# Designed miniproteins, single chains: the designs that were tried, part 69

Each design is a single chain, and the fold is of that chain. pLDDT is the mean over its residues in the fold that is shown.

## One batch from the design tools (miniprotein)

Design m2379
Fold by ESMFold2-Fast:
Structure m2379 (fold): chain A 83 residues (1-83)
Amino acid sequence: TTQELIDLGERLEEEGERYEKLGKKAEEQGNVEEAVRYYQKASDLYQSASRLYRQAGTEEGLKKAEEAQQKSEEARERAKKLE
């Protein structure tokens, strides 16, 4: 259902936020390889959330999809700059 897609997207977005926080901690500790992996995982999770939100097809889902896509791009760029 539409609500199930949004709920799944929110769960993936929360997991992405968790990995983004792990990436920031690894970066602060100088663990560059770990930081890159965590930011890449966060990016993938945000992108998956964005797809689910778009599939829901609601106005709120489309807005959440744009926000998740932006988070995905920011995490990907952060990983790229550390490589």
Scores: mean pLDDT 89

Design m2380
Fold by ESMFold2-Fast:
Order: structure tokens, then C-alpha cells, then sequence
Structure m2380 (fold): chain A 76 residues (1-76)
């Protein structure tokens, strides 16, 4: 749900490092009903869009979200 995605985003911003951010994302993926739901949520976080921008494997999406989160934290 959108609420779950917002909660994931907030939790990721509280992560202290890339390892912790990755663990948070992996836990979120495990809580989703299927891989498609997980992919959709990660695309929303990564691109701030409901439209899938790239057809990437789930593992690569996880790493891109981790990189984006760590980059945004450096700007604060």
C-alpha cells in the first residue's frame, strides 16, 4: 500500500549506513505478497513515479535505492 511505501521511505532516511538501508529494503520485500508488488514500491521510491522507468532485476533495484538514499543523506 502507499502507507507501507511511505513508512519504508521514512525508515530508510533513519538508516545509519548502506548496510542498514539494504536490510530495511530486504525486510520490506519479504513483507510484500509478491515480487511485482516489491518492484513497484521500489520504483516509486527510486523515481518518485508510479511508472516503471527500467526493467531491472529486483537485486539491482535494491542497490539503486540504497545508493539514492545514501546520496540524499549526504545532501542533508
Amino acid sequence: SLLDILELGAELMRAKNAEEARAIIERFIASQPDEEAARRALHIILYRSLEEKEDLPLEELVERVVEKVMEEKEKV
Scores: mean pLDDT 74

Design m2381
Fold by ESMFold2-Fast:
Structure m2381 (fold): chain A 98 residues (1-98)
Amino acid sequence: EPPLEERERHAAHGKALTAEFHRLAAAVLNRDRAALEAATARLKALTPYPEVQAAIAAMEAELLAMIAAGADPNALHARLVARWAEVERLLGEALKAE
């Protein structure tokens, strides 16, 4: 069982990731490119794992391209959800590898 201090750090990290995901989702729904870029930059900073950072960068590039192409908010949200599921999967694998 991890020490209380490690458990608290993991909980705080999880809350920070959830907060940035909510900011990213709001940016996508509002088609706010600057807020999207800021949220993905913070997500990459919170996840110092190359595979996870690459997945976040791919998600950012795809969402920015969709916004530029005039994609509707439902299509943007569906792509965000699909890409975020892959980011969560890769993060889970990185955390298991330590």
Scores: mean pLDDT 80

Design m2382
Fold by ESMFold2-Fast:
Structure m2382 (fold): chain A 89 residues (1-89)
Amino acid sequence: SSKYKQEAASLRRMADRLAENVASGDPMDIAVAEVSLSAHKSASSSLEDKELSKKLVELYDKAIEHVRAGDAEGVREQLLKAAELLEKH
């Protein structure tokens, strides 16, 4: 649907921004990335499509673990996978 296509485009832009936050090594920028991903995980957990919800939550959990590890590219990869999942839905 066009709605999921717009959400996917927003996630692709967010992937670049949050990866930059993690790559900065700044504790405040890293904290902003973790909070943003936690909010998106929470929103995704409430979707009526339970299979899509489960897959998105798993990808956001992996992205949060990459933030905690200081792995900017891992964060980008998980968010791009989430965008691709929405584009195919």
Scores: mean pLDDT 88

Design m2383
Fold by ESMFold2-Fast:
Structure m2383 (fold): chain A 118 residues (1-118)
Amino acid sequence: MVVRRAAPPVETVYDPNISVSIELERDEVAAGEPVTVRVTIENKSDKPLKVKVVVELLDAQGNVLQRQEKEVTIPPGKTELKFEFTLTEPGDYVVRVSVYDEKGNLLAEAALPLRVEP
């Protein structure tokens, strides 16, 4: 049986000149150890852009446990930001990064899994 899956309509506004990537210095950490999240934002335009970078730590159920926000002006090219989280409870988590413009439009988003061991 070929099941045609209807995807729900998702209205997202992405800027083709803005990209975001996440790198975890460790994707598996011990409980109580800090995890460093590297966020690289690339501005492919020829103009500086003021953005709001939101980094959220989610549990396996999608609940936001921790949130960090930074407003930054990104010149043309790559800008690197670092965020640090500490988790005391073992489990499976997701690190989500969202980049917004000054009007609150979502420009780019990325997510990576994170495992916390006992």
Scores: mean pLDDT 76

Design m2384
Fold by ESMFold2-Fast:
Structure m2384 (fold): chain A 95 residues (1-95)
Amino acid sequence: AEELVEEAERIKKKADELGMKDWADELYQRFKEALEAGNLEEAERILRRMKHRVLFAYLEKNPNPSDEEIKEIMETTGLTPAQVLLARAVVEQLK
């Protein structure tokens, strides 16, 4: 639970930096409500949605990130290298 809160706060901060403050605030509140209700599955689902949206927004601004930038994305989102690489391929095709 504590680790999920830290991840959600990190994602929310990054979403705010990427111009998605209102969206991030709404989903973060729903995430907190799910945790308080003991609905861990719903909390994890909301966090996963936040992580993927932040990943795509990051890549939309910089579709060719450096290895250091990819590492920062992974540390911020907690997503695997495979998930980041797949998202890069999708964003590149949507140009």
Scores: mean pLDDT 77

Design m2385
Fold by ESMFold2-Fast:
Structure m2385 (fold): chain A 71 residues (1-71)
Amino acid sequence: AAELQARVEALKEAITHLENGDYEKALELVEKVLSPEQVAALRDLIETDKEHAIRALKLIQRYLEEQVAAA
């Protein structure tokens, strides 16, 4: 529970920073939640389609929140 809750909080902060255009800060926070491969893919998405990147993070946040609620 505590691990999933910490990931949800980090992801919420990362999404807020992305929406504010603070991409490097968002990626620092996401590194605590996602694998290195997922972080690299996200960085590429931010450069190619930032709206898709934000949407992808929101889907991951929702998934983690559902896991916390089910615990």
Scores: mean pLDDT 80

Design m2386
Fold by ESMFold2-Fast:
Structure m2386 (fold): chain A 59 residues (1-59)
Amino acid sequence: SAEREALIERIMRDGHGEREGAEAAVDNWLADPATTIEGGVVRLTGGDEDGPVVTEVEL
């Protein structure tokens, strides 16, 4: 999907020279039903025992 490729490119720009690692990370994020993509912003929901933490990543 277009979102998958955009996220892979973003991770590679952040200094990760290995596409395989970037693809694995993106596939894991997109498989999570708590991850949403809206208007070029990806919302990642993670958390610990204290509750959910929402992080926004611009594409």
Scores: mean pLDDT 67

Design m2387
Fold by ESMFold2-Fast:
Structure m2387 (fold): chain A 98 residues (1-98)
Amino acid sequence: KEKIEEAIKKFEEARKHAIRAAELGDPVTRVLALEAARYFSKAIKALKEGNVEEAIQNAEKGLEYLRLAIDESTNPEARKHFERAAKLAEEAIKLLKE
């Protein structure tokens, strides 16, 4: 119960960081950031509906997009936001797998 609430908060923060990275304007990584944010929104929805398995699948897909964005990013400030989003998403996924 508490783990699900904590995971939701971590995905909400990951989504905020992904959106912030998109705003910072690297055109190559902007689409990747917005896709990551979309998948974290799907993960949050799945958790609110009680579907932990669907939440993990969506979150792992979002994390894949963030990892690509980190590798492709040329903007150091955007990269910091991608890295923060990835760490938060990894922590949330770990909570859900326990």
Scores: mean pLDDT 86

Design m2388
Fold by ESMFold2-Fast:
Structure m2388 (fold): chain A 112 residues (1-112)
Amino acid sequence: SMGFAASLAALHAAGHHIALALRVESDVPAGELDITVDVTAASNAPGATATVRAEARANETVTVSASTAAGASISVTVTVRTPGTAATLLASVADSAERADALADRLDAELA
C-alpha cells in the first residue's frame, strides 16, 4: 500500500476566508517520507481558486506558484529529506472549506 506523511512547517495566508487542500504522493510507504511544505496563499474574491503541482527529489527544494485573474494565489515550497526518493505535491487554495474539499477529490484523482 502506497502512502505518505508530510510535515507542514509554515502556512502564510492572506484573504478573508481561505481553505487549503493538500496532497502528497511519494515512492516510499506511508510514514517514511520526511518533507517540509511551506505554503503562502490568498483568495480575495468569491469562488476564486488556484492550484499548483510541485515535484521534488531527495535533498531538493522546489518552489511553485500560481495566480488567477479571479483573485486567488498560491505559492508552495517543498523540501524532500528522505534519501533516494521523490515526492509530488498538489495544493489548492479556495475561499471555503466545501470548495477545498471538492478540489481535494480532484487532487486525489490526479495522483492516482
Scores: mean pLDDT 71

Design m2389
Fold by ESMFold2-Fast:
Structure m2389 (fold): chain A 108 residues (1-108)
Amino acid sequence: MYESSLPENKEVAEALTEIMRVTRDALINNTPLSVLRQRLDRLVRSRTTRIAANIAVELWEEAKKNNKKYSIELGTLLGVLKILASVEHAKEALDIVEEIEKYLKSQS
């Protein structure tokens, strides 16, 4: 069986998990987009974390644009974040994405 235990994968998984925590907290606490962007920029160290940070920004914008109504667009953005978390074996990041989805659905 292929075992990919590179230290870089662990760092990416940890950064991805922190991106998800920052995004969840920003959505729940109504953190301004400028503050969210600044916090996310500090966590970007790889292509995967850059993609996740960009999607987190789009998720925040879509959640505010739709007057808190859950949309297909929100579901799609969350779906991509779940795929990234699964690929990087970031189980805690996946759990946080599911918490974000539950929160956004509860606001509808």
Scores: mean pLDDT 80

Design m2390
Fold by ESMFold2-Fast:
Structure m2390 (fold): chain A 74 residues (1-74)
Amino acid sequence: SEMLKELEETDVDKLSKEEIIELVRKAAEYYKSQGDEKSAKGAENLLKTLEKETDLEVQRHLFRLFVEDLKKHA
């Protein structure tokens, strides 16, 4: 999918917390529009987790895990 390619090509080490949150929000909206409830729910759950995390390295790690999980279900 175009969204998965964008997520895979993203250098998350260069993104701020706000940019990571916006990208994950974009992914949630995309997968919801495609009827992919599982991927959309994964993105929504990650958004809730990211809002509570204060450590940027942990946020980046969680983003990478999310992208890897999406790849397993693509």
Scores: mean pLDDT 84

Design m2391
Fold by ESMFold2-Fast:
Structure m2391 (fold): chain A 61 residues (1-61)
Amino acid sequence: MNSEINEETKKIIEKLRKEGKDKLPEGVSLADYVSKDPLETQAFRLASKDGKGEITEEDLK
């Protein structure tokens, strides 16, 4: 895939993981996920690109 996650997006993803926001709430799909910060929403969607609804350490590689 030619869309690499940039350094700024990786930092946002790491922040979300540290805050315990690395998983979707029960009953919420990736398509319906919206955080208060649009950059956090986009970063979460990019990290969860396989539809897992979860940010893992492997998604940061």
Scores: mean pLDDT 61

Design m2392
Fold by ESMFold2-Fast:
Structure m2392 (fold): chain A 73 residues (1-73)
Amino acid sequence: MKEAAELERELAKKYLEIAEKFRAQGNEELAEKAEKLAKLYQETADLLEAGKSLEEATKIFTEKLRKLAEEEK
């Protein structure tokens, strides 16, 4: 679904911009988290463009988010 993929790519771009701002402020930890989120949004957009359903793409996104949260512990 092109429309949903475009939204995910726009979110990825915004998170990359946020990461750059955090890095400029010396907040490397938040910059890395924002970059990881941007990557997840890009991967989700790629899955949607490849023809995966929104439900399947959301499930994969949620599983990857959970693993990122585990890395913080």
Scores: mean pLDDT 79

Design m2393
Fold by ESMFold2-Fast:
Structure m2393 (fold): chain A 97 residues (1-97)
Amino acid sequence: SFEEELRKAFNEFQLAIARGDYDKAVEAAIKLAELLKNAPDSDELAYYRFYLATQLRIAKEKGLKNTAELFEALLRGDVERVKQVAEKGIKELLDYL
């Protein structure tokens, strides 16, 4: 189902960040953006949107400008923008953690 694919993509993204796996986190961010771009409105999408909005707020509060731009692009499902900002956003996030 779409919900299972979205959940798997979020888990892969979170796991890559937790492991400090830069390359996997960048790949996972792009995959997540592609799923979010094509997502129909659902409770599952709303839940993950709230998660991403929370991460965006934290990034802004911590002054992580590149990370904030990545989460903004993810929230929009802007795949091309995510491809442009993922490397800097993930690097900044992992350097902070």
Scores: mean pLDDT 86

Design m2394
Fold by ESMFold2-Fast:
Structure m2394 (fold): chain A 105 residues (1-105)
Amino acid sequence: SELEEKARQLVREALEAFRNGDYEKAKEIAQKALSLDPRNVAALTLLAYAYKKLGEKEFGIEALDRAIESTTDPEVKERLRKAKELIENDDFDGVLALMEEELQR
């Protein structure tokens, strides 16, 4: 949909901000993406990682846990669990690979 495509564009912008170390900007843009597409795995992943980098890990992990709990699609649930594990391990390369997969959907 048009909203999903717009959310995808915002996720790319948020990822660029994240790569530049601008975690507050990455968080803000990821939140905007999530407002357009509430189940966007890439937006949720980047938002949670930005929270972790800002010292607010609990908020990011809680958001992921709520998404995992509310999701009935087992494939989406596993993608969110993978995102959570990568973020908890501070595995940026793993998050980047996951983001590339999500942005190609």
Scores: mean pLDDT 84

Design m2395
Fold by ESMFold2-Fast:
Structure m2395 (fold): chain A 84 residues (1-84)
Amino acid sequence: MKERIKKILEELSKYPGFKELAQKALEAVDNGDLEKAREILGELSRQAVKEGIEAEKNGDTKKLEEVGRALRLIQEAGDLLAEL
């Protein structure tokens, strides 16, 4: 379970704009600070929503698809963290 969460966060760190928060979440998971990891996932979710709104304004379909995928990864990581 923890390794799956780390893999999701590593994938999120490759998304433009998510690297810093995803790396902080990875550190929190590695340190066993699950409360901090959940807080950072909340920040990642808020950032993804903001990027989705901007992509809609710009008609950037590729960015919208990328944001949608990132939101699904954030949701999966959050669900897995809730089981720890």
Scores: mean pLDDT 83

Design m2396
Fold by ESMFold2-Fast:
Structure m2396 (fold): chain A 77 residues (1-77)
Amino acid sequence: MDREKLRELAEEAERAAKVAEEEVIKEAGASPEQARRVQELLARMAEVAREAAEEGASVEEAWERLRPLLAEIREVL
């Protein structure tokens, strides 16, 4: 079931990345530079989650890989 959760996380992060520039500017009042950085980080999260799912990693293992990316998003916003 971890693989299914990671696949869902990857899909959500990928969708978020596709709309991040406009949504982050519109909803959070972020600058275009901040929006682009968030988009890059969300795309990276999708990549990491997808790789973890393909490798058969646990949600716990994937979380360790995702923590620094989530921290960067918080620092940008």
Scores: mean pLDDT 73

Design m2397
Fold by ESMFold2-Fast:
Structure m2397 (fold): chain A 81 residues (1-81)
Amino acid sequence: MDENFLEWLRKDFEAHRADYRRFIEEVEEKLKNIDKLSPQELLAIGIVTRLLAALMRATGVDPELAERFEKIADEIEKKLE
């Protein structure tokens, strides 16, 4: 049984939905003190959140979570300009 990467990832997102929600809540909490984060930390968070948003959109799992990740990535990109 060969699941492609996106089907595997969709199942992973569905199985670990609560963990991804916790992760985004932790990131949102850290961003309350965005001025205390280094540019390297902001870049890392921005890359991870943008990637997760794109993959969630591609799999169709939890559009609300995808939108929250996109919002974080956009906020970080704006801060790094």
Scores: mean pLDDT 79

Design m2398
Fold by ESMFold2-Fast:
Parts: C-alpha cells; sequence; structure tokens
Structure m2398 (fold): chain A 66 residues (1-66)
C-alpha cells in the first residue's frame, strides 16, 4: 500500500464520517478502501478482528501503521 493510497483511503473514510458519523459498517469501510485502490487481501487483514461497526479513527490509525 502506497502513501498515496493511504491518503486517498483516509480522505474517503473522512467523507463517509461526515455523511454517516464517526462509526461506519465494515462494508462501508471495505468499499472506501477498495475505491482508494487498497488490495482486497490488505483490506481483509486491516479489518481482521474489528467489530461490524468500526470507528473511523481506528481504521485510519491501522492504515498509517501499514
Amino acid sequence: VSEEQKEAAIARLNELARQHGPRLSRAQVRAALAAAGVPPAVIDRLLAGLPEEVDVTDVGTRLVLL
């Protein structure tokens, strides 16, 4: 995952948080990450162990640490 893909993913997650609030479904997060060009295998690993409703800040932190 490139820094550009991380920035694009974070921007999409922040836009979803503006529309839906800071907690998103795993499906919404998965769609945002996929739209930013994050590979499916990386998305699966990033979301592993997270509940169905996820805090955008937690996802953003995991993305930065990749």
Scores: mean pLDDT 81

Design m2399
Fold by ESMFold2-Fast:
Structure m2399 (fold): chain A 69 residues (1-69)
Amino acid sequence: VDLKEAAKVLVKELQKSKSPEEAAEIAREIADTSGLNPLDIVKEAIKIAEKSDPRAAELARGALEILEK
């Protein structure tokens, strides 16, 4: 699975997510399954979501802050 495909999966899950903490956990699960870096997945998801779903983009930005700590 390439980075863009993993990021699209995260964006779909973000539409169901209730918190940045939940979003960060989902990103880690996708990263573990795909062998990708969770930070890269979240950054790509932000780029995708900011064009179509501002709420999902905000959740992804919150997840990024959690993963960078």
Scores: mean pLDDT 80

Design m2400
Fold by ESMFold2-Fast:
Structure m2400 (fold): chain A 110 residues (1-110)
Amino acid sequence: SEEERLRESIRILLEELNRLSKALGLTPEQVAEMARQVAKEKGLSEEVRELLAEAARKAAEGNIEEAEELIDKAVKEKGVSLETIKEVLREVVRQLSTRLSEQLRQQRLQ
């Protein structure tokens, strides 16, 4: 189903977020703040921003199941679409990937 495909995509993004944050040495709190800012830029409510920030924090800790539970809460209790959540997480992963690429480039220039 479309929902199953979106949930699988979101799981992959949460796993990528965990991998990239660890590679960068970022704290879960720093990753949560990135997700909060992305959600804010997309015009999401404060309550949704905090749920997505907490989901990103849990993912950065390696707690993917808990992150998925928070996403389910945002969908069921706050009416946020899975597509919107996917777009927020995709943007956070993009920003982390960009930071890692720049960090690796700078290390080679030493």
Scores: mean pLDDT 89

Design m2401
Fold by ESMFold2-Fast:
Structure m2401 (fold): chain A 81 residues (1-81)
Amino acid sequence: MEAVRALAAELAATFSPEARAELWAATQMMIDAIRNGASLEEIEAYVETRAAEVARRLPEEAARFREALDRLLGVAKQELA
């Protein structure tokens, strides 16, 4: 999961402090869920929930935040394979 954290650090630099905090929280939750054996469907549902929350609170950053979550999830899936 080092690659996931490295990507999160890179992407976090492009966001506001509030969106950055949300990205780090989502990153940690994805790592913990994967390590605890959560299903792909459960992780995807979590990503959708966080993306919707950010879209409600930070609409100007929502599209970029969703793309960042999708990239982080992609790297995490590669570490599972």
Scores: mean pLDDT 81

Design m2402
Fold by ESMFold2-Fast:
Structure m2402 (fold): chain A 85 residues (1-85)
Amino acid sequence: SRLREEARRLLEQTEELVRQAAKETSPEEAKELLGHMRGARTAFEAGDFETAAMSLRELARKAKELGFEETAQAAEEAARTLEAI
């Protein structure tokens, strides 16, 4: 569906922002950000949009805590798109 294609594009955008954020933070925080992002991608490819959205909301919370506002907003938008599927 068009929503699934849009969600895939938003996930790709969020993944790039997470890769950049991971370079700007500690190894421990980077591991947590990358873990939530990987969880979201794995759930999305499995068709589990509810779990993917939850992982993205956890990513957004952590990104916001660390000051990565653009990454947090991208993750929140991706989560909302998945919840609309």
Scores: mean pLDDT 91

Design m2403
Fold by ESMFold2-Fast:
Structure m2403 (fold): chain A 61 residues (1-61)
Amino acid sequence: VEVSRGVFATTFLIETYLDQGDFQEAEELRDKAVARYKSLGDTETAEWINKEADELLKKAK
């Protein structure tokens, strides 16, 4: 269940950085998470993280 826990932890961290105004760190985390899940062959999770991060970034702006 590491994948599921990692996904929620990653999106929570992105949201936390955005709440603090750390847009650079939020985008960096998104890029790293997407790359990581793609390398694991989990393209669906990578795409989901990318979508969620884009929504969070849009709201924080």
Scores: mean pLDDT 75

Design m2404
Fold by ESMFold2-Fast:
Structure m2404 (fold): chain A 84 residues (1-84)
Amino acid sequence: MRKPIKYYIDEIKELIKDDPELQEVFRSLRGPVSEWSDEALKFLEEALKLLNIPSNQLDVWKKNNVPGELLAPIILEYLKKKKE
């Protein structure tokens, strides 16, 4: 069963609590994916590549105007895997 989005956001905040630069990047990952900065989109592209998620998924999220907060589970998995 999936946890609420708040759970993933709180876990991400705990993982990055000692990294001000990642905290700023994570704040920029909010709001519609179609409105994200080039830096935020690059961060998401790197996450998709590391997690072996198809690149067309980013286009699907942009087309459906998905809120960035809904991607918190993917961001959390990326941050955990990057530490390995």
Scores: mean pLDDT 76

Design m2405
Fold by ESMFold2-Fast:
Parts: C-alpha cells; structure tokens; sequence
Structure m2405 (fold): chain A 86 residues (1-86)
C-alpha cells in the first residue's frame, strides 16, 4: 500500500499561479494539476514527473469562478485529491 498525501493548493493572485505539493516517500506518484471553471470547463492541465514533490500552473484568464484540482496518481490510479476554489 502506498501512502501519498496532498497539501492544500496554494494560489498567488499576483502571478495567477497555483501550487500543488505532495507528501510521500514514494517518488513514483505523479502530481496532476487541472484548472477549470465552475461549469467544469477545463482551462489547463499539467502533469509532473515522478520525482517532483511540487507542481506549479500559471494561467492568465478573465474567468472569475475558478477551481483548481490536484491529483496524486500512482500506477494509473488516483490515490489522493485536493481542490481549491476562488
């Protein structure tokens, strides 16, 4: 069994940058970070490399009702998820 946790997503309004961080000794887990509207339209998705503990996504958009979803993925399975809304 793999123990992977995600920290709360951090948003910087000055830069438009969303940050997802994983806490795990298992470096094979990937971070996926998706930015979407409140109507679930995807604006951007980024996937990190296995060794990355932190992933950043910067999006410039006039959309005001935004939701970021961070997922930790291991062996094709979502093992942890966190979201943050504006």
Amino acid sequence: SVSVTLEPIVYDPETGTWTATKRTSDLSALIQLTLQTSSERVLATKVGSPGEKELTLTVKTPEKDLKAVARAIKDGEVVAEKSASL
Scores: mean pLDDT 80

Design m2406
Fold by ESMFold2-Fast:
Structure m2406 (fold): chain A 90 residues (1-90)
Amino acid sequence: MDYDAEIKRVEEELARAKAAGDKQGYADSLFRLGHLYSAKGELEKARKYFEEAAKIYDELGDRGNALTARRFAEAAKKNLPYLLVPLPRD
């Protein structure tokens, strides 16, 4: 599986969308990066990309896509170890 090549292509699309002020394309590219990093098992990166996509969708007033992206971020969290960030002390 060549996820790294796909990630590079989506990163180029992300950069072009950002340069063009295409917030829809920018958010869509972030969402795709979240999906690709999730497929690689890099769940923390996937979560961050989904959360960033959700923020841009919120800026656009696209509540449906923002909600979907937030749900994917939560799904990525479910695959992290429960003790990834232990509570130190009271």
Scores: mean pLDDT 76

Design m2407
Fold by ESMFold2-Fast:
Structure m2407 (fold): chain A 98 residues (1-98)
Amino acid sequence: DPEAEARDAYLAAAGSIEKMADIAEKNGLTDYAKKLRELAEEIRQAAEAGDFDRVRELMDEASKISKEALEKTGNKEIAILDVAARLHVVAAEVYRWL
């Protein structure tokens, strides 16, 4: 089921954003961690509702925040998780095309 696979991929993207939040929190960036967790929850809700355009908007916001967190921490795992989240979005868009 391509729509179910797309939802699962968007949920995986949210999971990557939550892992970015954990790294931000561990590095003392509590405000960034809070914003990333709020975005991950909004992405989950939008994906479950089938609002995939909203997921895209929220992902773009998460990428901006992850870039700032990367610049402040120097922790490349944040960049890896951001790439992983974007790859999950690409997979979801491919499933939606099928």
Scores: mean pLDDT 84

Design m2408
Fold by ESMFold2-Fast:
Structure m2408 (fold): chain A 80 residues (1-80)
Amino acid sequence: GLIEKIEEEIRRLEEERTAETAIEALMRLLKDERLSKEQLLRLIGALLRVIGLELEGREEEAVEVALETLRELLEELKEE
């Protein structure tokens, strides 16, 4: 399901901790037809922030932005 997909993306990002993994996770979720327009816009915003931080050499911050965004989305989908 969508929850399990997001949990798997979070797990991969926590393990790898690279901006490339963060970008890939966000891009895979942007292709998911189950997400609302509001959720898609938040993911697009997070993707742009991650790319900007990576271009500035701030990879740790880029990873944290992606993790925060994915965890917030996961909590919303669990309705808590």
Scores: mean pLDDT 87

Design m2409
Fold by ESMFold2-Fast:
Structure m2409 (fold): chain A 83 residues (1-83)
Amino acid sequence: SIEERIEKSIETSKKLLEELPKETLIELAEQRLEIAKSLNTPLKEKLIELYEKLIEALKKGDLEEALKYEEEIAKLIGEIRAR
């Protein structure tokens, strides 16, 4: 289900935030932002904004805030895939 995919995405994001170096997390988020910019979706602008906020949180070392943005990204992607 979409809900299961969102839950697994959030679990994966939490694990990566705990295990990977800050520089790697930022590089991965920047790659995801570039992919988001290439998407043909009605929610692309919102997705770009969330990735930009995620990158800012990671640069500040605020992993709790970064996880909040990862959760919002997972939910938004779930909404896109539900249609």
Scores: mean pLDDT 83

Design m2410
Fold by ESMFold2-Fast:
Structure m2410 (fold): chain A 57 residues (1-57)
Amino acid sequence: SMARQARFEALKAEILALAEESPEAAERRLVQMLLDGEITAEEAQEIGRAIRELLAK
């Protein structure tokens, strides 16, 4: 749904902003969200991939 996609993009942006300050805090936040059921495993993998791309620059 559009609402779900918008929420996912907002969460992804939040975690990427956190990763710029602290990759460790971003990873911890991502794991917490996955364990709390706020995101799926596939969504977590996509965000993790985006973090790695961000850090490679």
Scores: mean pLDDT 82

Design m2411
Fold by ESMFold2-Fast:
Structure m2411 (fold): chain A 99 residues (1-99)
Amino acid sequence: GVRELLEQMLEFVVSKHKPSEEEIEHARAMIPPLIEEAERLAAESEELRELLERLLADPMGFFLETAEREGAPESVRESLADWAESQGALEEAARLRAL
């Protein structure tokens, strides 16, 4: 779900950037309100609900497809590629870096 995705991304950020304990606690405190907001937006919009469902079904494929279709700044592509590599998605990481 959204919680598991956000927690995995937070763990990755912690491993890569070594933020302070205070920064980690603040980020963790933001996870519940972000989940509530995502669920609220999905309830109000069929399009956003479908986007959220696609994101949760395959987060890696969703981010890769979106970056390939819409484009993304190099810093965002590299961060997503690093995250993909941390999850063992080496092909997806290589494709993100090739954009």
Scores: mean pLDDT 75

Design m2412
Fold by ESMFold2-Fast:
Structure m2412 (fold): chain A 66 residues (1-66)
Amino acid sequence: KYDEIFKKYDKDNDGYISREEFLEAAKDFGIPEEYYPAWFAIFDRNKDGKLDKEEFKEFVEAFGPH
């Protein structure tokens, strides 16, 4: 379930996905390294430099296992 996936990557338990945590998830989902910054920027809807639970969910739904 998504809540378990979010908690797995939210390693510092701050309720957000940092860029480092996002890179781990993107690597696990098989995204080429060249595209990590672009995908992070696309899903960072409020442009705060981190992904909240809803922003990260959109990423997981796009690239994670269906």
Scores: mean pLDDT 75

